# Designs tried in a protein design run: designed miniproteins, single chains, continued (2). Part 98

Each design is a single chain, and the fold is of that chain. pLDDT is the mean over its residues in the fold that is shown.

## One batch from the design tools (miniprotein)

Design m7413
Fold by ESMFold2-Fast:
Structure m7413 (fold): chain A 74 residues (1-74)
Amino acid sequence: GPALAPTPDGFDEAILTTLLQTAGIAAPARSLLEGLVAHLRRAPMDSVAGLTRVPGVGPALARRLLQVLRVAGG
């Protein structure tokens, strides 16, 4: 249903592209973006293990994404 959840509706392709670029990926694959959106709608970004369930996300990228989110204050 639209418009009642505060997060993660902000995690669209454009926002995730910016976040991945900040994490060191200059050109994120569409499959990576789609996988991250799907993951964040079902589970919080609270662990490296959780993030590595997303195709294309390794442990190093997962740690970097968690660090970027802490800096963003989200």
Scores: mean pLDDT 67

Design m7414
Fold by ESMFold2-Fast:
Structure m7414 (fold): chain A 97 residues (1-97)
Amino acid sequence: MAEEIVEELIEAMERANETESEEERKKAEELWEKLPEEVKRTLEALMTLERAKRVQSEEAKKMAEEAEEILKESKEENIELAKRLFEKMRELARRQL
């Protein structure tokens, strides 16, 4: 199931960050390729919405509206999986700073 791939990807990302291992990075990349396109699309929409909140421009408003429409059309299961990935990516990004 997609949930299993997401959990494995999260673990691989954490291990790659902790160990700086090429093997763990490769595993994370392979798991990312195995993610359903709908989950990837939903994740991209979440990332776009977050970015748009930082930019007060007409272009950012349009991007936010498009991202909101994608989220409205997405299945709840895919939104939950994408949110898990997004939060883990944000957590790991903060650790690098």
Scores: mean pLDDT 79

Design m7415
Fold by ESMFold2-Fast:
Structure m7415 (fold): chain A 74 residues (1-74)
Amino acid sequence: SREQEIVDKFEEDYEKAKKYLEEIKDRELQLEFYDHALGLIDEMLKHIKDPELKKRLEELKKEIEEEKKKLLEE
């Protein structure tokens, strides 16, 4: 489905960007990246109808929020 392609592409792009940011070790850029990714997930959740894809996005959102909290606690 088109929704599946959108979610799959987002997850792929997110993982690639995360790896690059981990290598540069810039905390402010990592925080901006997480905030941007969370914003994109929130927009996708407004439009995605497939409940399994919504679940995947909500789980990814939770993981990103937990990673952001860890980064803020350092």
Scores: mean pLDDT 84

Design m7416
Fold by ESMFold2-Fast:
Structure m7416 (fold): chain A 84 residues (1-84)
Amino acid sequence: MEPSIEEKAKEVKKRAEEIKKKLEEKISQTDDPALKAQLERQIRSLDSLIQILERALEKGDEEAAEKAIAHLESLIEDAEKLLK
């Protein structure tokens, strides 16, 4: 059964919050200011896309919501690579 756009949004936001927690943990363990800045930028990018997704859902803009979900999925994958 295919999830609704709202269910997909809930799932991707949950994954984004989980990855943000891991990024914050890595920031606390890192003495490298360049890496810390990169990790902080990833967190801000995730937060920005979550806001875009929420606005799209409020307006009923399914195309914008699906685009934001796909972009969040891509950022989560990139963030997971940084955590290795």
Scores: mean pLDDT 83

Design m7417
Fold by ESMFold2-Fast:
Structure m7417 (fold): chain A 101 residues (1-101)
Amino acid sequence: SELEREIEESLIAMLRQVGRLAQQSIATHPQQASASLAQQSAFLASLSDKLRDSNPEVSELYREASRLFAQASEAAAQGDTERAQALLAEGTEKLIEAYKL
């Protein structure tokens, strides 16, 4: 329905906004951002494992997002702000793709 499409678009917009705030955090508080990204990576890996049998397509996207967030965490810890932000953006797109399924 049109309402379902509007709800999906609204939630995707909210996820993108959260992603933008996280990107700002990498620039302003890189060590805290690194720790947060590592926690998010672990959480996504756990969700991927839980969904492997019931929704393998979403499981794989969460696995990819987990890997990208882990790499973003490492880049942020090393002070590579540009790389960390790019990897976070890539991981966020995987989460949006999973949400659309």
Scores: mean pLDDT 85

Design m7418
Fold by ESMFold2-Fast:
Structure m7418 (fold): chain A 67 residues (1-67)
Amino acid sequence: EELFEEFLKLAQEALKRIEDTKKNDPENYEKVKKEADRELSEALQRLEKEGTPEQVEFARALYEALK
């Protein structure tokens, strides 16, 4: 549960950061998106080892949607 909640929080923060950067600082959009992808990818790998199948499936779908 802790890893799943951490992933959801990171995903929400990443999405807000990407949207804010695209609107207010487009020069750094690609950098922010790459950093968010790496952060979420690492969190997803941790969740895949210890999360439930349902948590992993949801997290994977959310990660793909944010690409």
Scores: mean pLDDT 79

Design m7419
Fold by ESMFold2-Fast:
Structure m7419 (fold): chain A 83 residues (1-83)
Amino acid sequence: SDRELAEEAIRLAREAQRLAMEALRTTDPARRRALLAQADRLLAEAERLLRGVRDPELRLEAEIALGVAYLTRAVARLVLRKE
């Protein structure tokens, strides 16, 4: 259902955000790369699920969660790139 797709997309987006935040806290470059790579995979899966959501309110909720996760990932990449 639309609700199940949206809830799954939100769950994946929130997990990706958590991984991006964890990447900011680690000093191990290999772990940092692995965390950001996993976040990228989860975000790609969330976007694929979101394409199946037809209800505009559920889609908006998932888009907001995905947007926050992408912003967190972008900040993490910029901070780590400039260190």
Scores: mean pLDDT 86

Design m7420
Fold by ESMFold2-Fast:
Structure m7420 (fold): chain A 106 residues (1-106)
Amino acid sequence: MKKYELVIGGVTVISDDIETLIELLSSSVYNDRLSEEQIEEIRKTLEETGKVVVEYSPSLSEDGKLAVALRAVELARKYGLEVRISPDLLEKLQAYLQEINMQLEI
């Protein structure tokens, strides 16, 4: 079965269903930042290439980028999807969680 990869905040979310990835993306912090036209382009790119990297706004802080990555992990777990995170990003996420005194359920 063909698998698709959606990269949000450096977190790779994997599904065999594009619509599940679009639903996750629409439920993330990007929901208020992506137009219907941008969502359709993401769907098209997933169908054509099997992978989409969702870019941050240049104005987004490092903590803002980490918050997006955390939201992507939480939503992927909620939808029962496979998640891949680089060791470097995982260390940054753990440091961020310690700084804000939160625990991550993953």
Scores: mean pLDDT 73

Design m7421
Fold by ESMFold2-Fast:
Structure m7421 (fold): chain A 124 residues (1-124)
Amino acid sequence: FAVELVHLAYLITNDPEIADIFEKNILEAVPEEYKELAKRIAQAIRDNRPAEMYRAYRELFEKDEEVALLVEYAAGKTLKQMGASKKFIDSFLPDYRRLAERLGIPEELFEKHLKALYEGFNAE
């Protein structure tokens, strides 16, 4: 969810600083063994390759769900550092909740990812 918002921000602004800040934040957040997957996610955003972004994120999530929460945290932190407002994030929440319901994603899992995003957004 938060990774998709970073990608959207990059697409609408075409600002390479967004991709650079996200790469820094995600690499700082993940353990050493996940840094190559983190680089793949960041590069996929930079190259505008959403399918590769999802493949890399899913591979990371399947290996360690808690590390996926660190990625959501890093994305939330990136959105704040790039000047995104809570209103910007909140405007997408109803659509993402409906999508999660349609895909059968448990509410508890969705809320964990949202919490990680807001913890990153509210950091420092």
Scores: mean pLDDT 81

Design m7422
Fold by ESMFold2-Fast:
Structure m7422 (fold): chain A 70 residues (1-70)
Amino acid sequence: SMLEEILEEAKRLAEEAVQAAAQGDLARADSLLTRLREIAENTPDPELREKIERIYEGTQRLVELIVASR
């Protein structure tokens, strides 16, 4: 379904943002986080939006931890 595809894309962007941060590509990590946030903001389904917002918050936290460890 379209909702499952949106959630899968959000998870993929989150994983790519973490990998970019781990590789030191902070510009790419920030770009991917921005795209993930835009998906959440443009998701009309409130339950799916909440799930993507939680993914965004968790991903942002993990990226911050990776950056702090450098």
Scores: mean pLDDT 87

Design m7423
Fold by ESMFold2-Fast:
Structure m7423 (fold): chain A 62 residues (1-62)
Amino acid sequence: VTVDLSDAVKITEEEAIRLHLRALRVVRAGDLQIVLTEDGTALVSDLKTKEVLKVPASKVTI
């Protein structure tokens, strides 16, 4: 699993919760948790730093 963070946007905890409700698939890659949503976006959570980033689903390769 690889993720390109070049177009990543840092999001709020509230937005992350909202997008999590539309989760299609959840994948773990080391310390990263990647949630693919029905909206064609991906949430990349760094479990070490607790940061949540939003990227287009096209930036995630499984």
Scores: mean pLDDT 75

Design m7424
Fold by ESMFold2-Fast:
Structure m7424 (fold): chain A 86 residues (1-86)
Amino acid sequence: MKLSEEEKRILAALAVFGPMTPEELAEKLGISRSTVTRLLDRLEAQGLVRREKEGDKVLYSLTPAGARALHEEAVEIVEELRKERR
């Protein structure tokens, strides 16, 4: 999967902290709420996050597909580093 740097940060935050609102993600990542909302919409379209309504708030959760995408990217990075001879 082709994930942007910011998309990876959102998926990682959801993996570490659990379900979060766009406001909580913006605060944790130090990026604007508008940027977070736009990225979450793209990630939801890819099936990597799920949107759930909890009262007046909307929470986003990491999907099994999103967890696999994040893990696959981490494994690829680790494999690249391990393949490179000192």
Scores: mean pLDDT 75

Design m7425
Fold by ESMFold2-Fast:
Structure m7425 (fold): chain A 77 residues (1-77)
Amino acid sequence: LVEELLEAVRRGDSEKTYELAKKYFKENKNNGAGQAALALRAMVIADENNKPESLEAVIKALKEFMEETDLKDRRKE
């Protein structure tokens, strides 16, 4: 899921990014990673008007944040 979200953002696919971000947030609404995914989607929409390159920096930050907070938790059964 996180890889799909990251790939959609890399492609600049705001619709796909929003769908995946919503799904991720729904699963992790009390986890900061879900909130970061929604923030990233908002940044994708805003950045499409001005700077597609800054999107990669936001993607990297989101990926690291999700790995640190959410992805590790998903490995716990």
Scores: mean pLDDT 59

Design m7426
Fold by ESMFold2-Fast:
Structure m7426 (fold): chain A 77 residues (1-77)
Amino acid sequence: MSKEELEREVEVAVEELALAVERTVNRQLAEKTGSEEAKKKAELADKALDEMARAAEEGDYEKAVEIGKKAIEELKK
């Protein structure tokens, strides 16, 4: 494995962790408060994680990083 591939895999892992936290927090908030905004944020994070996993399965870690970055920025507003 190249150093660049390893660096991309680490970036994907960090973004996946951030999105997993956001998904969990917003899912719990939606369940406990009925917030539509929290529900949409949880769905956005969940969709991004699924798309990132698909890109990583195809070996396209650069695409996975970009998907994660875009989703994280959208969640932060």
Scores: mean pLDDT 82

Design m7427
Fold by ESMFold2-Fast:
Structure m7427 (fold): chain A 63 residues (1-63)
Amino acid sequence: SALLDQLVEAIKAGDVDTAVAIAKQILAADPSQVETLQKIVLPILLKLNNPALLKAVGEALKA
C-alpha cells in the first residue's frame, strides 16, 4: 500500500515522528497488519542503527 511505502521511506530518512504517525495510521485502519508490518520494518530498523527510531517505531508496532 502507499502508506507502507511512505512508512519505509520515513524509516530510511530517520523521521521518527512521521514513521510513528504512519505506523499508527496503518494499524488504526487494519489492526491485523501488525505481523506484516513487523516482518517488513523490523529488519530495516535493525540495519539503520538508529536507537531512537527503533524504540519509537518498535513500540508503535507492539500489541
Scores: mean pLDDT 81

Design m7428
Fold by ESMFold2-Fast:
Structure m7428 (fold): chain A 74 residues (1-74)
Amino acid sequence: SLEELKKKVTALSNLLKTSKTPAEIAAGLREIGFDDDFVAEVEASSLEDAINKVIAEILNLIGDIIDEERKKRA
């Protein structure tokens, strides 16, 4: 749902603000419900790469939010 997508974006944003290591980011992603392959990739990444991977997911989710909002209004 639109509400679930927005909640997920908020959770990811908060995770990036509070996490100091790739392992902390990976643990938060697992709790949010991301798949084990993505979590493992983030955990094996540098902090910079881990942050960039999460930003890419946030951008994808924002695109999904825009699409759902447009369907309701257009």
Scores: mean pLDDT 82

Design m7429
Fold by ESMFold2-Fast:
Structure m7429 (fold): chain A 77 residues (1-77)
Amino acid sequence: SELREAVEKAVEKAKELGIKVPEFDFSEPQKALLELEVLEGIARIMHATGVISEEELEEITKPLDKAIALLREELAK
């Protein structure tokens, strides 16, 4: 699914940058949404503290924002 592909892309980039990523359980979509939002927060803090570049931040946040948007659309139905 597009959601899975977006999540896998974000997780791959996060792991490349040394971020520890939990396994997401999409059978609990509200919990999965919160965990994706926490991951985005971690990436933004790393950028704000100078650990990662703006380009590296965008490589994580672009697929992650897509995943969050797709999951929010499923929850709104």
Scores: mean pLDDT 82

Design m7430
Fold by ESMFold2-Fast:
Structure m7430 (fold): chain A 98 residues (1-98)
Amino acid sequence: SDWKRRAEAARKLSKLFREKGLTKLAKLADEISKYHEDNTSSSIAAIIGVAFRMFFELAQEGEPTEEELRLLSEAVGMSVESVRKAIEGFRNILTRKE
């Protein structure tokens, strides 16, 4: 099932963030995994919200690794390029707020 692969990608991403000491990002990845396991229309909206919160947090942490971007892409259902652009968009907003 497609949702199982996305949930597993989110779990692997959570583990990688936890190993880096990025506990807040790890918790957000765990939330994405649980919403995929729920597999309802309301869970899809929740995944989108959590994904954008994660992109905002990543914008503050520097560039993600290639593996983190790959897992994030699979977990949230966006291309790697779209994920990179979203993170860059948040970085641009953050650098304009002094």
Scores: mean pLDDT 82

Design m7431
Fold by ESMFold2-Fast:
Order: structure tokens, then sequence, then C-alpha cells
Structure m7431 (fold): chain A 80 residues (1-80)
């Protein structure tokens, strides 16, 4: 399902952020994953739109890893 693909993509992002030492960003992604698991397919799609905007903001705030955030935001947009 689209929800399962979104959760898988975010789990990969979380692990990458943890490996790079971005623990606060990883924690925020983890919180999103836990909420997403409890939501319906359609509710996850709406909530992901807000996450995409957050990732685009983080790409500006953390230019050293902007390509990671931009790639994940694009992959999330393609799932909607």
Amino acid sequence: STKEKIIELLEKLKKTLESLGYFTAALLIDRFIEVAKKLSEEEVKEKVKELIEMLKKWAKDFPEIKELFEKVAKELEELL
C-alpha cells in the first residue's frame, strides 16, 4: 500500500539521519512514523503533505544534507 511505502521510506530516512548524528531530526521522523501507523491510508496522504514542506524547510536549514531531504521529499510527492 502507499502507507506502507511511505513508512518504509521514512524508516530509511530515520536510520540515515541517526547514522549522520541528526538525532533530533530522526526523533521527529520517528514520531511521524508512529502517528502514521495509526492513521488511515487517506489521512497519511494528507499528513505527508505537511511532512514534505517540513523536509523542504530542513533542506534550507541543513544545507550539508539538503540532497537527502530533497530526495526523500520528491519520493514522497511521487507516492501521492
Scores: mean pLDDT 87

Design m7432
Fold by ESMFold2-Fast:
Structure m7432 (fold): chain A 70 residues (1-70)
Amino acid sequence: SVAELLQKLAAEVKKLNLTSQDSIDLVNAFSETLSKTGNAAEGLKKFVDLAKTSTDPRIHQLAENLVAWA
């Protein structure tokens, strides 16, 4: 569900220590996308595509961890 994916996202953000403003902005954009789509699989796919453009390897790890959990 979207709620479960949002909880997992929050846990992974803390685990990977994503505390920079750029990381916070990206995570907030993903949370907004999940809330607007109402579809966890579709929202996750959009985030994976976005994560590929990130220069932060921790964002890539976040995407991989969320896909593995889903």
Scores: mean pLDDT 75

Design m7433
Fold by ESMFold2-Fast:
Structure m7433 (fold): chain A 72 residues (1-72)
Amino acid sequence: FEALLAQGDTIGGDDSEAVSALIEQARPSLTPAQAQTAELALEIIKATGSADPAADPEKAKAVFEAFKAKLA
């Protein structure tokens, strides 16, 4: 999981589809908590177009709040 996050740091927003594929590929190897974190990261990348939530903090915050509500 940490290796997946480190790999994500080297991928730009233009590669959001590639990051999405990597998260899906790793999903069966993740713990439930890691899988939830990966899903949140994927949703942020899809909403902002970037692995960096600071690129669009308003959209990243909205995705995080929606995901948090979904887990409640």
Scores: mean pLDDT 59

Design m7434
Fold by ESMFold2-Fast:
Structure m7434 (fold): chain A 69 residues (1-69)
Amino acid sequence: PDAGLGAQLVQRALDGGDAPAPTEAQARSVAAGVEAGGASREAAEKVRDIGLRHGKVTGEEVREALAAG
């Protein structure tokens, strides 16, 4: 996972743009970004699963993950 890419994807989602995560690598990068932002490991894993299932992570899902840290 790329933490720098993850931070950019998290910021995009928080700005209302959704974070694209259609691949395992992209989903893991978004998860690494929310974990770096203070999310718990379990919340970061949920974000990864959301990304893989839906191909994107929304700003609301990112906010929920950060609140769970």
Scores: mean pLDDT 78

Design m7435
Fold by ESMFold2-Fast:
Order: structure tokens, then sequence, then C-alpha cells
Structure m7435 (fold): chain A 82 residues (1-82)
């Protein structure tokens, strides 16, 4: 199991507006939901062959990846919402 932490920051204020954490097997997708300013967003995270996380789905277009930190059993993804 790998723990995926997702932190969402507002692009205008740089304040953290959402946080989610899920545990998944390295070969599986993780889907998380956030509610930001009364709107619901769904993000799916996958790992590539090099175990680098990337975002997959339509909601990903609203988010910019600002930072990714990878440790043995933990991935932290910092996103900015536009």
Amino acid sequence: MIKINILVYDSETNERVAYASVEVNPTEEATVEFEIHEERYTITVRMNEDRIPYLVNESAERFEIANIRIAENRVTIELRIR
C-alpha cells in the first residue's frame, strides 16, 4: 500500500483550500473528491512505469501540479486550482 496525500492551494491566495489522503496498491488508480467553494471536483491519480504519479480525468484540467514528493511508501502531490 502507498499513501497518496493531495494538497490543493488557491492560485490567487496560495492558501490551502483542500486536502485528501488515500491508500492504494502501486498498480491501481486512486480517486479522490474535493469540495472547494461549493463545487465538487474528482481527481484520479495513476502511477506510470517509473512510479511517477500523474492526473487522469477531465477535472484534472482545473488543476496545475505545483510539486510532487515521492518517498518509499508515500506520495505527496501539491496542486493549484485555477
Scores: mean pLDDT 73

Design m7436
Fold by ESMFold2-Fast:
Structure m7436 (fold): chain A 61 residues (1-61)
Amino acid sequence: MTVEVVEEDGKYVVKTTLFGKTHLTEFESKEKAEEALELGKKLIELVRDLLEAAERQLSLE
């Protein structure tokens, strides 16, 4: 799972890849793209934390 910002034709595109699917969101400003990038990072971290919590349940029984 990844999230990144790409510049394309003067626009900023936030590229998010989840489970083999890529989502592209265009922004007219770098600031908005950076805000979306931060939200995407938090979502990826949350998903990773949920997966790790599931593994911890196996240890805690």
Scores: mean pLDDT 75

Design m7437
Fold by ESMFold2-Fast:
Structure m7437 (fold): chain A 60 residues (1-60)
Amino acid sequence: GLDELLDFLKENLSKMVGAEAATEFIDAIKSGDYDKLVKLLKKHGDNFLEALDEALSKVS
């Protein structure tokens, strides 16, 4: 489910951008903080997409 996807996303993303930035992504997604999410995507977008792709493969 969504919670499992977000857990895998946080784990994968933490390995690429560090635990602080990964936590900021998950918090922005859960709270709907789109301004913060856009700033994070500008800095870490490629790593986010890679982490998301890996997370989706584990929950599908």
Scores: mean pLDDT 82

Design m7438
Fold by ESMFold2-Fast:
Structure m7438 (fold): chain A 85 residues (1-85)
Amino acid sequence: AGLAQLQAAKAAYQANFDADAKAAIAKAEELLRKAEEYRRRGDLLSADIYLSLAYMIATSLKGTGDPEVTAEAEKLIERADEIRK
């Protein structure tokens, strides 16, 4: 409960959060790439499924309130909207 323990706990939380957020961003990027491939082949149903999954991940990342994660999530949403057009 001392200041040093609080600072150590915050550092550990941030490191774990950053790793998990990075993994989620990478997964959303992979799903967007698959959506583009399915759309290019004319499989619009599969493309929509992968787009929806990527959009859900990006929206959840925006809900974390971290400014850097939010900025990356907004870029993913913009890419999803461009593929959907």
Scores: mean pLDDT 79

Design m7439
Fold by ESMFold2-Fast:
Structure m7439 (fold): chain A 85 residues (1-85)
Amino acid sequence: SEASRQRQIEISQKIIEYIKNGDLEKAKKLMRDQVEEQIKRAGLDPETAKQALAHADKVIPKIIEEVKKALEEEEKERKKRLEEL
């Protein structure tokens, strides 16, 4: 639904804002909470759920690092453009 898409966008924006503000642990927690919610909705057995969470715990830090690098490059470009105004 549109409401579900809007909520997903808002959550993604909140994660990006946490990363931008240096609140990396809050970003990790929010991302992990989303994975846990998806696992619960899917009704996975405890062992499969454990494996999915273990995988998420390895992937989430890498995603945060990639987003952080992208935001740092965007900020550098923004500052350069503002200096030319």
Scores: mean pLDDT 82

Design m7440
Fold by ESMFold2-Fast:
Structure m7440 (fold): chain A 74 residues (1-74)
Amino acid sequence: MSEEAAKKVEELTKEAAELLREAGLDEAAEIVEKDGKKVVESLLTEKKSKEELEAAIKGAERALEAAKKAKEAA
């Protein structure tokens, strides 16, 4: 379960970072990638509750939505 959540967070944050780079927001993309990697590592190495796993996925989904909005505004 943590592996599934980690994979989703990795995929979502990678897509968000790519969209931010396309918008010319390279520094924001680097932050999203670093934060995403840290969350993925935490999910894989620490025992997380189901609620924490869902929160991590929701966070990554929000980052992707924000990146899409930034790309549209650019």
Scores: mean pLDDT 81

Design m7441
Fold by ESMFold2-Fast:
Structure m7441 (fold): chain A 95 residues (1-95)
Amino acid sequence: MDMSPQQRDIFFGMFRQASDMMVQSNPSMQPQIDRILSQFPNMTTVQIISTVGSFMMTGFQTLDDETFQQVYGIIQQGFYAMDHPDEPIPEITPW
């Protein structure tokens, strides 16, 4: 199922928040994140999921467990928001 524009905006905001946390922990990830963000508006839902999965795998290998769990939680809440577009997001503010 493709995301609505509102769901895409919510997810994009959460992804940017998670990305900022990862860059703060590992600044060498900035070029990869910039590339993903620049391509995001043209991605299908499947491409977004695949890209996020690859990004999370890189995070798992390079971040400490605490930072990775925080980033993973932000991304999980993004997917929750896409499943529940009519519900408020209690813990994450979109950018």
Scores: mean pLDDT 68

Design m7442
Fold by ESMFold2-Fast:
Structure m7442 (fold): chain A 100 residues (1-100)
Amino acid sequence: SEVLELLEEMVELVKELLEKYEKGELTDEDLQKALERLTELEHQVMPKLSPELQKKLEEGLKAAYMAIQLAKDGNPLAKTMFELALKIFEELLKEAKKEL
């Protein structure tokens, strides 16, 4: 399923950002590219999901966008928000696999 592949890409993207963040290797360029790619993935995936899964995607994206902004600001809460975004996207992927 194309939708499942795109959701898996969202999970991997946030996971990579979190890993780079924990290593102190996360750059402003990484954050900007992630923001652009998440926006593209949102536009591709959102219309293909049920209303319940759309709400979960919105919650995950809010956490991811907040994490990116906090990371740009050097705020240590960035880690907590990346971890939250990852958990939500992993749960979304598991739920989507049952419906798609």
Scores: mean pLDDT 88

Design m7443
Fold by ESMFold2-Fast:
Structure m7443 (fold): chain A 108 residues (1-108)
Amino acid sequence: SEIDELVQKLLDILRQIRARETDPAVQAELDALIDAMRKSTDLAQLAAIAIQAALLILEHFDINDPLLIEFAKTVLELLDLVIPQLDEEDQKLANVFKEHLEEILKQS
């Protein structure tokens, strides 16, 4: 599945970011997000986890890092596939976060 391929790509990038991280609190948050993403088959939960990971990364890391930009773009690709499959309430929440992520990337 294209969703499964994007999830695997996100996991691979998160593990690379985790390996470079020196702050124990950020390491713990990254480890929790990696574990949650690996275990989730619920599309609404997957979207929320991916958005949370992207926001954490953009808030704590250099936005000019090509790996972090690739991560954020991969999250947006995942959301484009996932959002249409969610219920109306979850679509509204995910679209708000998607717009916020797109705005952050434009300001970078």
Scores: mean pLDDT 82

Design m7444
Fold by ESMFold2-Fast:
Parts: C-alpha cells; structure tokens; sequence
Structure m7444 (fold): chain A 59 residues (1-59)
C-alpha cells in the first residue's frame, strides 16, 4: 500500500545498528555513526536526512 514505507523510514538508526551484527558490519556501523556525529547529526537524524541513501524522494 501507500504506507508500506512508513515503518521503514521510522526504523532507520536502530535498524542500521542491529543489521551490523558482524565484525565488518560493526566496524561500518561505527564509522557511519562517527561520520554522522562529525557532521553534527545523530544516528536517527542522519538516517532520516538521507544517510541511508534515499534522500531523492520517498519518506
């Protein structure tokens, strides 16, 4: 439905951290967190603002 992406957009920061459940994933997650923090953004804010790679459109 039209609201299919609603939950996906709302579950960004937390989902990202949980997805990185491996050595490489954990390292990547840390780097993303540090990068977002250096940019002055929190995990949640960074993901919502497009750090997940979907800023062109959608939710």
Amino acid sequence: GHHSGDAAGLGGAGGLAERGSSAAGQKATREITVQAEKDGLDDKEAYELGYRGGAAGGG
Scores: mean pLDDT 51

Design m7445
Fold by ESMFold2-Fast:
Structure m7445 (fold): chain A 64 residues (1-64)
Amino acid sequence: MTVTFTHEGTLDAEQAREAMDKAKEQGASTLALDGVESVSPEAAKVLGEQATKNGIQVTSAEAL
């Protein structure tokens, strides 16, 4: 159900697409971002659009 995408620091749009593609390939309902300190505005847009389109919830593993 949860796919983890590990990236240290700031997540950019390209990395956001990679993370979403992994989640979609696995049929995940949740994408956990591990090591991500911040998300660029472009990455946030990609995550929001793809999450809504594919029914995937995005969460930060750093909140643990």
Scores: mean pLDDT 76

Design m7446
Fold by ESMFold2-Fast:
Structure m7446 (fold): chain A 59 residues (1-59)
Amino acid sequence: SREEAEKEIREWFREEYRKTGDPYLASVQAMLKAMKEYGDVLSAEEIGRIALEERNRIE
């Protein structure tokens, strides 16, 4: 579902951020993975919004 996809994308961002310490790099990696896995469920614009929201929470 869309809700499950959003939750998993946010989880992928957090995981990448823990590894890299770079919120920009984490957002890019999460977006690329999300487009591959959920491109049929979420638009690229929606995926970008989710990643941007997570990045903005960290500053």
Scores: mean pLDDT 83

Design m7447
Fold by ESMFold2-Fast:
Structure m7447 (fold): chain A 86 residues (1-86)
Amino acid sequence: MEELLKSGDPEKVLEAALKKIREEVGDFTPEAFDKPENREKVLEIFKEALKALEKSDPRTRVTALFALSVAITAAYLGEPLESLLK
C-alpha cells in the first residue's frame, strides 16, 4: 500500500485506497462503517490518499478524491451509488 501511495499516480492511489478500505473494513457495508475503529481506518487511508494525490494535477486530484468520497458516503449511508445522484 505505501509503495502505491508514494507513486503519485491518481488511478493507482484511488485503487490502493479503495482496496485497503475493503481489506480493513469489508465490502463497504453500513454495518462495517458503524464500528468506530473502522471509521478511523477509513479516515487514515483517506489522509494517505490526499497526501499522495498532491503530486497530481488539480483536475485529476479532485476527480479521484470525489470518486473515493462518493464510494465511502454510499457505503456509510447504506445506499447504492446511483441513489446519491438523485
Scores: mean pLDDT 64

